Designed miniproteins, single chains, continued (2). Designs and how they scored, part 63

Each design is a single chain, and the fold is of that chain. pLDDT is the mean over its residues in the fold that is shown.

## One batch from the design tools (miniprotein)

Design m6323
Fold by ESMFold2-Fast:
Structure m6323 (fold): chain A 101 residues (1-101)
Amino acid sequence: LVEEGKKAFEKGDYDTALKLYSEAAKKGDPEAYDKLGEVYEKLGDYQSAASSYAVAGQLYEEKGDYEKAAESYRKAAEQYEKLGWTDYAEWFRKKADELLK
């Protein structure tokens, strides 16, 4: 699902990428949520992108992958900055920094 979604995304087939990544995300795959965020970014849906990256971060954190959790939280922060939600973006950046030490 995730690999097939990546192929669709590279081809610019965002509808297929959303479908495949959503199916993987329902199985609790944190990478699928990261990839959903990337698709939503390409579609200009920064709120859905931020939410997807935030969920990816939480799932990586729960699995003990703090480096990937921090990366996902930073991506969420970047999307919140694009929305003008500066306090929310700062909160996610701080959370990412705290996870790496």
Scores: mean pLDDT 84

Design m6324
Fold by ESMFold2-Fast:
Structure m6324 (fold): chain A 77 residues (1-77)
Amino acid sequence: SKLEEAEKYLQEAVEALRKGDFDKAIELSQKAIELAKDDPVLQARAYGILAEAYLQKGEWDKAREYREKAVELSRKA
């Protein structure tokens, strides 16, 4: 299913973060968001990973924006 594929991308994105591959974590998290359009829990997780990746890259404004999206979505779950 699309949700199973989204979860796989999130798992790979977390691995990319651990390896310091922030660009790959961003790409995979964006793919997960696209697949999980109707799942606020998976979208919240994806935005959380996206925020962490941008934080590690020093992109503070993007990190804040995606963190706020993750918090908003987690309240709908």
Scores: mean pLDDT 87

Design m6325
Fold by ESMFold2-Fast:
Structure m6325 (fold): chain A 111 residues (1-111)
Amino acid sequence: MEKERIEQLAKIYGIDPETLRKMSKEELEKKKEEVIRKLAEEEAKKLKEDPSLLGDKELQELAKKLSEKQLADILVEAEQLRRELSKVNDSATVAAKVEEFVKKKLKEKAK
């Protein structure tokens, strides 16, 4: 079990890790999706306020052209892609593909 993920879920929902362990697989998947969305929305808000958090100058300029909602949507899609790729790919390949996906989506949405 991913300790970091369980701690984040417990904090966001105000639920003990023991209670999360008792939830059905269906309930856990729904809560994970909600957590991913909330984290993406918070990250998008931070990136709109301070694009320098991206570190890459080109990505900073692209992020300035996007709305907070567009950034959040890209971050949600990126996390969903990471989860799917992790089922069949190694961590390095997953990271590279997710980074390429985010960069591509930022460029497409900035047009």
Scores: mean pLDDT 72

Design m6326
Fold by ESMFold2-Fast:
Structure m6326 (fold): chain A 91 residues (1-91)
Amino acid sequence: MRETVVLRLEEEGRVVSPEEARTMARGVGEAARAGSAIETLGVGDVAAEARYLGETVLRMREAAEARGWELVLEGTPAVTAAVEAELARLA
């Protein structure tokens, strides 16, 4: 079975600064390389945060896939769609 890393994107409740969000996303990338499974990332402004997270999430996905793992995004449809659209733009 392919191992997965889950990145949970939470639009409501916890709001983080753009700098904190990028730091947390980098932490997920390190965890994926090390073999850890689940992280949560708060997203305060979907449109603003998706653009700068896109490159970091792409790097996390590439790191996971290099190990035979899958990076899975969880969140509201609006948040996950915005991040996926940015990933598609960067591909």
Scores: mean pLDDT 58

Design m6327
Fold by ESMFold2-Fast:
Structure m6327 (fold): chain A 67 residues (1-67)
Amino acid sequence: MSEEQVKEGLELAERIVNIYKEKYGLSEDEKKEILAEAEKLAREGATPQQVVDFTIEKINEIIEKRK
């Protein structure tokens, strides 16, 4: 798998996490955990779209648990 595809997925995941961190107050630790899991998924062969979908799902789980 190309390093370029892994990098693309991770850049998209980081952008999404930063947007939700700003809007919904995700902690720095939550950001690091999500991005570490996204990187593992990307390196295991997930497409950039699958990495994005995973990142959004994980963020939604964190927000939902706060309700």
Scores: mean pLDDT 80

Design m6328
Fold by ESMFold2-Fast:
Structure m6328 (fold): chain A 55 residues (1-55)
Amino acid sequence: LTPEQKETLEEILELIKKGDDKGALRKYMEFLARSSPEEAARFTEELNRRARELK
């Protein structure tokens, strides 16, 4: 992941930790809207892996 993608990932994970599921989903959808399919796939895989480890 690029540094900018890692920053977005950490922001989404912090929202998930706080229980702000709507905020996390909004951030994720914003990322998907500006991402290529390949970027979206890599980001989603890493986000799911990290989120699973946190809960």
Scores: mean pLDDT 81

Design m6329
Fold by ESMFold2-Fast:
Structure m6329 (fold): chain A 72 residues (1-72)
Amino acid sequence: ATKGVKLTITANGADAVAHDAASGGTFSVKAGETVVLSGMMDEAGAAGMKALGDAMAAQSAGATVEFEELEV
């Protein structure tokens, strides 16, 4: 099954960064910017998007993170 997902990250005052140790990848949002990631994903993809949001909130103080799942 697929779900619509939307992740909104706002970097308030400082760069927002999340590092994925398993892949070695880093996702970043520059200070003062808002990034919206959206798409149709399976449940594993949706869980990964939520995990990215959770990591961003945990690793970047002052970042505002909103995650939304929509039924297709």
Scores: mean pLDDT 76

Design m6330
Fold by ESMFold2-Fast:
Structure m6330 (fold): chain A 55 residues (1-55)
Amino acid sequence: SEKDEKIKKVKEEMEKKIEEVLREGEKRKWSNDEIIERVNEVLEEYQKKVQEILE
């Protein structure tokens, strides 16, 4: 369905953002807690966008 295609694109964007967080965290020597917090922010954005697509 069209919603499935939109969710796929949002998931791909989420995965790219997580990769960026991991790269920046490695470069900046962030703690695991800092990385987890930033990944959780990306996941929250993903969940919000999925909910908006489903509504």
Scores: mean pLDDT 85

Design m6331
Fold by ESMFold2-Fast:
Structure m6331 (fold): chain A 77 residues (1-77)
Amino acid sequence: DQTRQNLLQAADILDQMGRTDSAQQVRDYVDQGDYDQAIRIISQSIGGVTSDLDGGDISDRASRVLRGAQSVYRNSQ
């Protein structure tokens, strides 16, 4: 599933940023099927750069937090 893959990719980015505890929480919630909570953990970890999470479906929100994580990681280098 693309949503699952996007959230796991975001978790990998959090690991690369040294946010290992947050990455593990995201993976645990994804394994439980709790994509909303996984999205919240990613959002909190990247500094809340996710005003776009006000509504919308889970698939769109997962894509947005992945894009946010990628942006934060790029800017942190």
Scores: mean pLDDT 78

Design m6332
Fold by ESMFold2-Fast:
Structure m6332 (fold): chain A 70 residues (1-70)
Amino acid sequence: SEARKLFEEGEKAIKEKKYEEAVKLYEEAIKLLPESDPLRADALFNLAVALLKLGKVEEANKLFEEAEKL
């Protein structure tokens, strides 16, 4: 799955502390995932973590709330 590859690349970017790159990769993965896919919730959560690392606390909190609803 293309979405799974983008998700895994995002996890690698997080490990390498490339948080801006991780944000882009997770956003691209989320666009490919239907709301019913459990990977979408994981991608939203990891996107929120990356945004939090970039100091974007308000944006991160909104995504954590969205991920919890799934």
Scores: mean pLDDT 85

Design m6333
Fold by ESMFold2-Fast:
Structure m6333 (fold): chain A 70 residues (1-70)
Amino acid sequence: MKVLTREEFLELGRKADADGDGSLRGDEVKTLQEMLKELGFEEYVKLDGRIDEDLVKAVQKLSELVAKAG
């Protein structure tokens, strides 16, 4: 798995939240899923644009890795 800095983690959130409203919808969720897949969380990501338990786990795991790195 790739380790991200805090800034890289925040940037992923900004890229996923394309309209900057702090909410993820359909295509924005799919963008987040694609980013998580590139980071090595492929088993947690279905690229279906849905917020499910696996997606939440992937985000939590990424947050833990960021905390350990910085």
Scores: mean pLDDT 64

Design m6334
Fold by ESMFold2-Fast:
Structure m6334 (fold): chain A 74 residues (1-74)
Amino acid sequence: SMRAQAAAQIAGLSLRLIGTEIGVELGFISREEAIEEAEEVIEELKKLKEKFKDDEEIVEAAEKNIKRAEELIK
């Protein structure tokens, strides 16, 4: 289903953020690479949020991960 695909995409994007965060902490991802990765994740999550705007659970999951990405690049 489209909803299951959205959930899988959000999960994948969340894992990308976790990997980026760990990579920064361990020193093998640069600040510039982390910013680029987080910006791509935010853009993809915003697309999913707009596509599934009437699905409160998908919107909430997308917003939570957008906030996480934004906090990572502060």
Scores: mean pLDDT 88

Design m6335
Fold by ESMFold2-Fast:
Structure m6335 (fold): chain A 66 residues (1-66)
Amino acid sequence: IEVDRELARAKAREIVRNIEELLKRVEEPLKSILREWAETLSDEELEEKIAEMLLAHQAGLLAEQA
């Protein structure tokens, strides 16, 4: 499977460290969802959720380009 899981996880870690920057760029209702996750989840749990979202997004982009 050609999905780069390490890259997705590294990107998720970067996003978690800069979560306030991401929150400034996203609109409702996603902004409220991400803020709730950041407040209720540990950094590790938040990284996992964001990595899953990135992997799903990559899969969607590949399907659209095919």
Scores: mean pLDDT 69

Design m6337
Fold by ESMFold2-Fast:
Structure m6337 (fold): chain A 71 residues (1-71)
Amino acid sequence: SEIEELRERLRKDPNDAEAWTKLGEVLAKQGKLDEAREYYEKALEIDPHHKEALENLIELGVEELREAVLK
């Protein structure tokens, strides 16, 4: 599975910001937004200029603000 391939990548290189970002994307698609956020943050700890992780983290923040405003 995609998750198993990404976990194997991280097992060999835990500083693979792309793999952390892709794991976050898979979790976000499963509705696991808190876990996705943690993985995007991990990618940005490794590479603060990782555009994909930053864009995905911003999108999660926008969705949470939308939910908060509706309540």
Scores: mean pLDDT 80

Design m6338
Fold by ESMFold2-Fast:
Structure m6338 (fold): chain A 62 residues (1-62)
Amino acid sequence: MKPSEGEILEALAYMALGVAKATLEDPEAIERTERLVREALEAVRAGDLERAREHILEAIRT
């Protein structure tokens, strides 16, 4: 069965957080990524996939 776009975005959000925690030494940058991931997951739950994509992209750039 094909995963939904929301399921893919949730997976990407968790991956971004994992990479940030593994690679970033700055606690403020990690906190920013955690906030963006939380906001992305909330957007997925609300059905706002555009907002979710924006937050995930911002998290990856952090």
Scores: mean pLDDT 77

Design m6339
Fold by ESMFold2-Fast:
Order: structure tokens, then C-alpha cells, then sequence
Structure m6339 (fold): chain A 74 residues (1-74)
């Protein structure tokens, strides 16, 4: 259902934010943070059987968030 998809997206968003924050705190590069984010999105998208368009939307938003947070930390 859409409600189950929305819940899965929220759980993925929480984990992605954690990974980004940890990467920024550890002094990782944008490329390294994005690579870790992609691994998490791939794993959780498979676990929750998310459609590819939803997965790609999450990836794009997560990549933007990583860039914004790294820039803000500089």
C-alpha cells in the first residue's frame, strides 16, 4: 500500500540522515558519503521492495542532502 511505502521511505530517510551525519562528523569526502548513502538505499530498497522510481527519487534527495550538510559543516 502507499502507506507502507511512505513508512519505508521514512525509515530509509532516518538511516540516510544518520549515515550522512556520521560521514560529515568523520571528515569523509562528498563522494565517500554518497557511496555509503547509495549502499544503504540499495540495501533497504531491496528489503522493502520499493519501486525503482521511488528509489531513484530517494537517492537524488539524499545526494543533495549530503552536499548541503557537508557545505554547512565547512
Amino acid sequence: SQEEIDKAIQEIATEVKRVIDEGVAAGLSLDEIRARVDQVIDELSKKYNLPEDVKERIRKMAHRLAEERLAAAA
Scores: mean pLDDT 85

Design m6340
Fold by ESMFold2-Fast:
Structure m6340 (fold): chain A 67 residues (1-67)
Amino acid sequence: SIAELGRRLGEAIRAGDAEAALEVAREIIKADPTSGVTYVRLAAREAEELGHPETARLLRELAEEAA
């Protein structure tokens, strides 16, 4: 489910695990091509606010590529 994927993405962002965050973000986009990019953009903002600018940059890049 998107909710389960969102929870996993949040956990990866809080852990500062950019690789895990990207993997889950790709799954979100694949599962929901219409709204998945929006979820990933919101996650990128949260990563930046939590002090993970590299994770935020990678998530924004993925969202741009998928759009």
Scores: mean pLDDT 83

Design m6341
Fold by ESMFold2-Fast:
Structure m6341 (fold): chain A 62 residues (1-62)
Amino acid sequence: MPEPTPLQQKIIEKALEIDKLSAEEAVKLEEELLKEMRSLGYSDEEIVELGLEAKKLYLESL
């Protein structure tokens, strides 16, 4: 099993919260996450990969 870094863990937690929120709130959290990731030097490609990985880990945990 992949051991998530603190940053990956934070992404997973935000992804889980997004799934529970209304579409409006989900968009807000997604925009905040994207802004934070870009400020940390992640590319749009890397952000997409991290999002897919978080979604996969979430589904595997169910």
Scores: mean pLDDT 67

Design m6342
Fold by ESMFold2-Fast:
Formats: structure tokens, C-alpha cells, sequence
Structure m6342 (fold): chain A 65 residues (1-65)
């Protein structure tokens, strides 16, 4: 789940551009659970809600561990 973990780091740093890139890649190429989490997080990134996006990614990483 490296893509989600790296996206979380960028979201926590406030780097929405890099986080969005990694979330888009994970949504396209990741396994179903990671893809679903990435798509949900992208919705919040596009709304400017980086805290909610980070929360979704953190929850997904905990569940997928």
C-alpha cells in the first residue's frame, strides 16, 4: 500500500498536488480496497478538505494492514 502511505504523507504536509497524483495512480492501478479509498480521498482533495482526505487514507491503511 505504498501509494496510499506516500499520499498520506503529502496530505499531512499540505502538498495537495503530489497527494492527488498518488491518489489518482492508486485509484487506477491499486487493488479494489485501496482504489476505493483513493477515489473517496480524491473527492475531498478536490473539495479542499485535506483533513478528511487524510482521515480516509489513514483509516484505509489501518484496515489494509
Amino acid sequence: MEGLQQALEYLEQGDAEKAKELLEETAKTGPPAASAAARAALEYVEQGDLEMAASIVRTALTHLA
Scores: mean pLDDT 81

Design m6343
Fold by ESMFold2-Fast:
Parts: sequence; C-alpha cells; structure tokens
Structure m6343 (fold): chain A 69 residues (1-69)
Amino acid sequence: MLFDTAALFKFMRQAAEKYGVSLDEVFKWMEEAGLKVSREYGASISAEERYQLIREMVNEKLDKKKAEE
C-alpha cells in the first residue's frame, strides 16, 4: 500500500552508485536506521515521517563515510 517497492530499490541503487558503496551496505544502514526509528518513535509517527528519518540517517552515514575515508 502507498509504498512502491521499486522506488525503494531504485533509491538504494542510486545511493550505492552515487556514493560508491555496495547495495548491501546501503541496505544494512537502512535496517539500522529503521530499527533506531522504531526503537525511539515506535508507532507514534507516520509512515512518511519514518521513511524521511530513515533516509536522513542513511544520508548522514554516507556523508560521514565519504568524509572519513
């Protein structure tokens, strides 16, 4: 519902190619972000807010990895 699996997969591929990381790395960071959001917010936020927070956390990890390499 409302969530396009193809769009999510496209985001993961674009992030992997753009930042020079593997799809597996992006997926792991998304899982970590999703668990952290679930732990801190649970069901108190919308699906759109959860997705936005997950994307922000993944982008932060990508930027840090790029700066620390």
Scores: mean pLDDT 70

Design m6344
Fold by ESMFold2-Fast:
Structure m6344 (fold): chain A 76 residues (1-76)
Amino acid sequence: MEELEREVLLGMAKIAAAVAVLEAERRGTPEQVEQARELARKAVEELEKLYEEGKLTLEKVKEIIKKLKAEVDALI
């Protein structure tokens, strides 16, 4: 159950990161979109590292995605 829960959390987090990039693509300039993609990539790397370490929790996902959304919103 624990491993499946973490897999689901990682999947949901990756979807949320992709949505942030899509929002930047809809509203931002090409440069802002590239910056949003880089921010999303870094967020996904952090999430994958937490998953591999067995430390991925809903709280950590919320924290990382909230930070990503705030940084993307600041760009566009």
Scores: mean pLDDT 82

Design m6345
Fold by ESMFold2-Fast:
Structure m6345 (fold): chain A 61 residues (1-61)
Amino acid sequence: DIFEEAVKADPNNPADLTAVGEVYFEKEDYEKAIEYYEKALKIDPNNVAAKEKLEEARKKL
């Protein structure tokens, strides 16, 4: 579990933000996962992985 490294990701890198969201999703913190996926999409709105993960996290709430 590389959670500590993931949460120190660059806030302006959409790939790092998506990775942090995935870590929160795996820990079942879906609200934080959604926040990070939305941040990734603000930087890169064409990020398919972030869009799919955002929809999946929303379904878990």
Scores: mean pLDDT 76

Design m6346
Fold by ESMFold2-Fast:
Structure m6346 (fold): chain A 57 residues (1-57)
Amino acid sequence: SRKEEIKELVLEGAGLTVEAINYYIQYKLTKDPKYKKKMDELFKKSKEVDKKIQELL
């Protein structure tokens, strides 16, 4: 159902955001650009999930 699809997308987006925050913390502590790159990739994926949710609303 549409409600179940929205729930799954919300959980996916939340997971991506948590992972991105963890990489942000690692980047702030280490200054290693690999963590910044991974954070940016995860935020991009999170925005794609947000667009899918908006299309279902």
Scores: mean pLDDT 86

Design m6347
Fold by ESMFold2-Fast:
Structure m6347 (fold): chain A 56 residues (1-56)
Amino acid sequence: ASTRYPAIEVDDELQKEMQELASKYDDPYERLKAALELAKEKGYVEEADAALEELE
């Protein structure tokens, strides 16, 4: 889609990736860190970095 969103959108694709991470990580904190690394790969680098900073 050509729609631009100002923040990270948790769409179907991101939810699917998070589900896969949940199967690998039983700790929610580790799963969130991995999901944010995935978001950086999607191009949400600055948003993911800010969220990772909050987790620390």
Scores: mean pLDDT 65

Design m6348
Fold by ESMFold2-Fast:
Structure m6348 (fold): chain A 57 residues (1-57)
Amino acid sequence: MLYRAVKDYVARNDLELSLKKGEIVEVLEEIGDHYLVVRSLKTGETGIVPKSVLEEI
């Protein structure tokens, strides 16, 4: 399922993914209620992102 970054996000550690506002990601897995494992469609990179920085499209 595809999501869009609603704001720029800077990764806080090596497990997280940095995103630019407007970047489209594919959700791979949910981690609890607040985090998603995503793949960037722009770079192909994967990582953990807070659900609060994404919106479903």
Scores: mean pLDDT 84

Design m6349
Fold by ESMFold2-Fast:
Structure m6349 (fold): chain A 102 residues (1-102)
Amino acid sequence: MIKITLSGGGTVKEGSSITLQGDVEAPEGTELAFYWYKQPKGKEKENALKDPRVSLSQEGNTATLTIKNLKPEDSAIYYGAAQPAGSSEVVYGEGVELKVEK
């Protein structure tokens, strides 16, 4: 079983930066592709990497997503996802809420 744990959400002020961290528990030797999704309230999940203010880094089973110059529209539930190499299944972790206030 693959498990994804996210950290780094919460309430932050507009104009600040935030880093979200996703840690994946997987069997040793599992190759993983990491994805980040954003779900604004009342909307469908979208790819978080479409925004030029967003940067991604990955080391082993840890992926980080940094959002700079936060705006109120960045308020959403963020999901980390992992796909094992050769699998058509994407495993989603529990979401983390980000609230951006003025």
Scores: mean pLDDT 78

Design m6350
Fold by ESMFold2-Fast:
Structure m6350 (fold): chain A 68 residues (1-68)
Amino acid sequence: MLDVRTDEEIQKIAQELVKPVAEKNPEAADEAIKLVLDAAEENNGKLSKEEFEKVVKEAVKKALEKYG
């Protein structure tokens, strides 16, 4: 896998990881994706696979606490 992540690649991976949430609560899924994009941008848009997965997991948790 390429280590380069564009906004489109980040959205695609985040969308797949939050898909179960999006089917039940689309507002929480949208918030989680936004939080992931914001975190990636603040980290120069470059994260390791493990760091990216942690960011998505925390974003989903935070979004569910706000909307779920």
Scores: mean pLDDT 71

Design m6351
Fold by ESMFold2-Fast:
Structure m6351 (fold): chain A 68 residues (1-68)
Amino acid sequence: GAGEAATKALKDALENGGELEVITEDGKVFKADGSNPAEATGAVLAGLGDAKGKVKFKAGDKVYEGEI
């Protein structure tokens, strides 16, 4: 589910210190500095709150996909 994808992406972003992107099915993008836990968590929550259906989480070169 989306929560599992979000958790994996957040962990990878925090460990590797890259940009975190949350991409909704309707094409909205929420970006944060993955090395900043507050900003990264905020972007994930904003993306999950706005998303319907599928959501993608991008941490560096890794992409995790989930469904809401």
Scores: mean pLDDT 78

Design m6352
Fold by ESMFold2-Fast:
Structure m6352 (fold): chain A 58 residues (1-58)
Amino acid sequence: GVPLLAHNLGISEEVAREVRRLLEEGRFDEAVELVHSQGHDHVTAEQLRAGVEVDEAL
């Protein structure tokens, strides 16, 4: 869920909620850009994908 994604990536639940929506729409690049635009430039595409995989598993 969104709280797990937020925790795993070190981002806010608000950002994680929007990231989750973009990923469900297949807009992966936009999801990465969103987290970077919110000041989370430490989050890589690899970490975002890994966070989503853990979210989907739980």
Scores: mean pLDDT 70

Design m6353
Fold by ESMFold2-Fast:
Parts: structure tokens; sequence; C-alpha cells
Structure m6353 (fold): chain A 73 residues (1-73)
């Protein structure tokens, strides 16, 4: 299965459940970086595609916060 096919095989509910598991593990381990969240997903046995998606989402959130702080300065 390609990474895209693997992600498309998951329901929205399953994706949400997997994301919640990664977030819970990351918080328990004190992970604060996009790369750390991606690594936690890989350690949980999730696919590289899913791990990359989680890392990208966290990175985008971090960039958005940094940009908002810069604009507020």
Amino acid sequence: MTPEEELNALSSAEIGELVAEVVARAKAEGVTTPEGFRQVALELGMSKAFADLVGTAVRQAAIGRATAAELAA
C-alpha cells in the first residue's frame, strides 16, 4: 500500500483516535517539537505517511504561533 492509499484506508474516526494517541504519548514523554511528535508516531508503530502528517500538522501550528507573535511585536 502506498502512503496515500494507507491514509485513505483510515476513517476520519480512526485518524482522530490515532492522533489522540500520539498527542497523549507525546505529552507523557515531554515532547514539544514537530519532529518529536513524528518520532512518537513511528514508535507507536504508525506508518511513515501518518508520522509525516502528524509532524507537518504540528510544524504548521508552531509556524502559525511564531508568525502571530512576530506580527504582534
Scores: mean pLDDT 68

Design m6354
Fold by ESMFold2-Fast:
Structure m6354 (fold): chain A 85 residues (1-85)
Amino acid sequence: HMKEIIKKALDELKKYVEETITDPELREAVNRAIDKAKEAVDKGADPRTVLAILGAELAESPLPRTLQGDILLKFSEILKKLEKE
């Protein structure tokens, strides 16, 4: 159940990135971070671990720190929305 919700949140984040980030290099960097997070979800990672992986991968990317924060906040927002009953 939680695994499917986290994966859905990552898929929605990927769509958000495609709509908002016009720079192909920055978009690719975020997509790589999302794919790494999906691998962790398949191994049973919880939402906190997924956020940590996204943050770590984005920190190694050329993305500005403010944009990194915006992406992490957006993921948290999407996840909370999908978790409501």
Scores: mean pLDDT 83

Design m6355
Fold by ESMFold2-Fast:
Structure m6355 (fold): chain A 90 residues (1-90)
Amino acid sequence: REPSAEEKELMRIAEQIYEALRHNDLDRAFALIDEAVEKYGDNPYLGLILGTAANALPVPDFRKELANYVLSLFGDKASKLTKVAVNNAL
């Protein structure tokens, strides 16, 4: 299945978030996440991307910060896959 235009844009945003996190720039990463949530907040793919990003980061402190932030944004609205990905990062 070809990814939708929205899924492709979310993948692009994920790459920008990963670059910010690799450069130790949490403020930029959180700003990009806030923009994505404002534009795509109801998309379950966004939650999965953010949870997976937290789990994939090589820096443990950044994984915990991103995981906690994702949980604060979605809470009970997070899909089961998002919650699993976030918990794996904690």
Scores: mean pLDDT 66

Design m6356
Fold by ESMFold2-Fast:
Structure m6356 (fold): chain A 60 residues (1-60)
Amino acid sequence: MVEEVVARIEAAGAASSPEMAARLRAAAEATRAAARTMGDERGAAVGEALLARLEAERAA
């Protein structure tokens, strides 16, 4: 589940849309929060890594 969400977010991020990037960031944050609530530390780490990647791509 989380891996598929990450793949879709990365694919959409490649489109380089500001509105899409903002929505993807919100989705990544929600995914991280949900994973932490469920005790899924791996999912939380994936969400954090994805957020860091999205920020780096936006800054570059």
Scores: mean pLDDT 67

Design m6357
Fold by ESMFold2-Fast:
Structure m6357 (fold): chain A 64 residues (1-64)
Amino acid sequence: ELEALTAEGAREAAAVSSSPELAELLRELAEALERGDLAAVEEILRRYAELLERAHREKLEELK
């Protein structure tokens, strides 16, 4: 279902992520999703969003 699909997506994102910090967070997210811990998922998603923004910003700076 949705939990399984989202967990799979998180694992896939972790596998293709070149950023070690982001990859680690994505793996943690996948584990929380597999457990069905919605509260834990929400906490991790908050950190995930922050790391995604930072990684994207760093990549933009690298291009310049």
Scores: mean pLDDT 67

Design m6358
Fold by ESMFold2-Fast:
Structure m6358 (fold): chain A 59 residues (1-59)
Amino acid sequence: KEKREALKKKLKELIEKQIKETGSKELDDQELKDFLEARLEMLESFGISVEELQESASS
């Protein structure tokens, strides 16, 4: 549980940081999706849904 929450938080922070570094005013939809898809299998293995992570990143 702790590792799952820590992983989700770190992934969210990495996604947000990457978006900021690209200088995009809007969320980089394409890069965000590619990043999530690259980690989809890992996220699912830890019981983290892509939808949940996506919502967290959008906040």
Scores: mean pLDDT 62

Design m6359
Fold by ESMFold2-Fast:
Structure m6359 (fold): chain A 68 residues (1-68)
Amino acid sequence: VREEVEELEREAKETTDPERLLEIAKRAAELSEVDPEATLPVLELLSGSEDPFVALTAAVTLAVLKSQ
């Protein structure tokens, strides 16, 4: 999980494609069910995205994790 999250964070920093960023956000949300703390950096990065769907997906996931 942590290794996969690290790869997603690296890819999120390198890509500017909003469709790919949305896929990364969705995958990070799925992985947050297994290891919530490992997914925090990538979700926080994506919550600042200029794409509203990417930002919303990450922000909603972060809100759920912070409420636990």
Scores: mean pLDDT 78

Design m6360
Fold by ESMFold2-Fast:
Structure m6360 (fold): chain A 60 residues (1-60)
Amino acid sequence: SLEELRRELARLEAEIDRLLRQLREALAAGDEETVRRLEEQIIELTRRRSELRDRIRALE
């Protein structure tokens, strides 16, 4: 279970990194609609990452 949580964390961090790259591109392009959508997604995934990190620490 701990190994599965760590794999889930790695996948989540990779997804956040991908969205951050897309956010930088959207900001450079002045695409306000895409920026708003990506910011909302990043906030949600960052919240999930925090919860997952807390859960992993509690199991150690």
Scores: mean pLDDT 88

Design m6361
Fold by ESMFold2-Fast:
Structure m6361 (fold): chain A 58 residues (1-58)
Amino acid sequence: TRTAAQILDVKEFPSEEEARKAAAEAEAAGKKAVVTQNPDGTYTVAIYEKIEVEEPAA
C-alpha cells in the first residue's frame, strides 16, 4: 500500500537520556521512533505512525 509514514511529532532534547525515554514511550504506545544525534550535541526524536507488519504471528 502507499507510504503512510507521517510524522506525528518531532521533539528535540538536550540529553540522550530524555531522547531515549521519549522514543521508548512512543514505541510502547505502538508508534515508531527514530533518534538522531545533531552535530551540536542535541538529539532529535521523530515519531511516526506504526506501519502494520505483515507477520503470520500477529
Scores: mean pLDDT 70

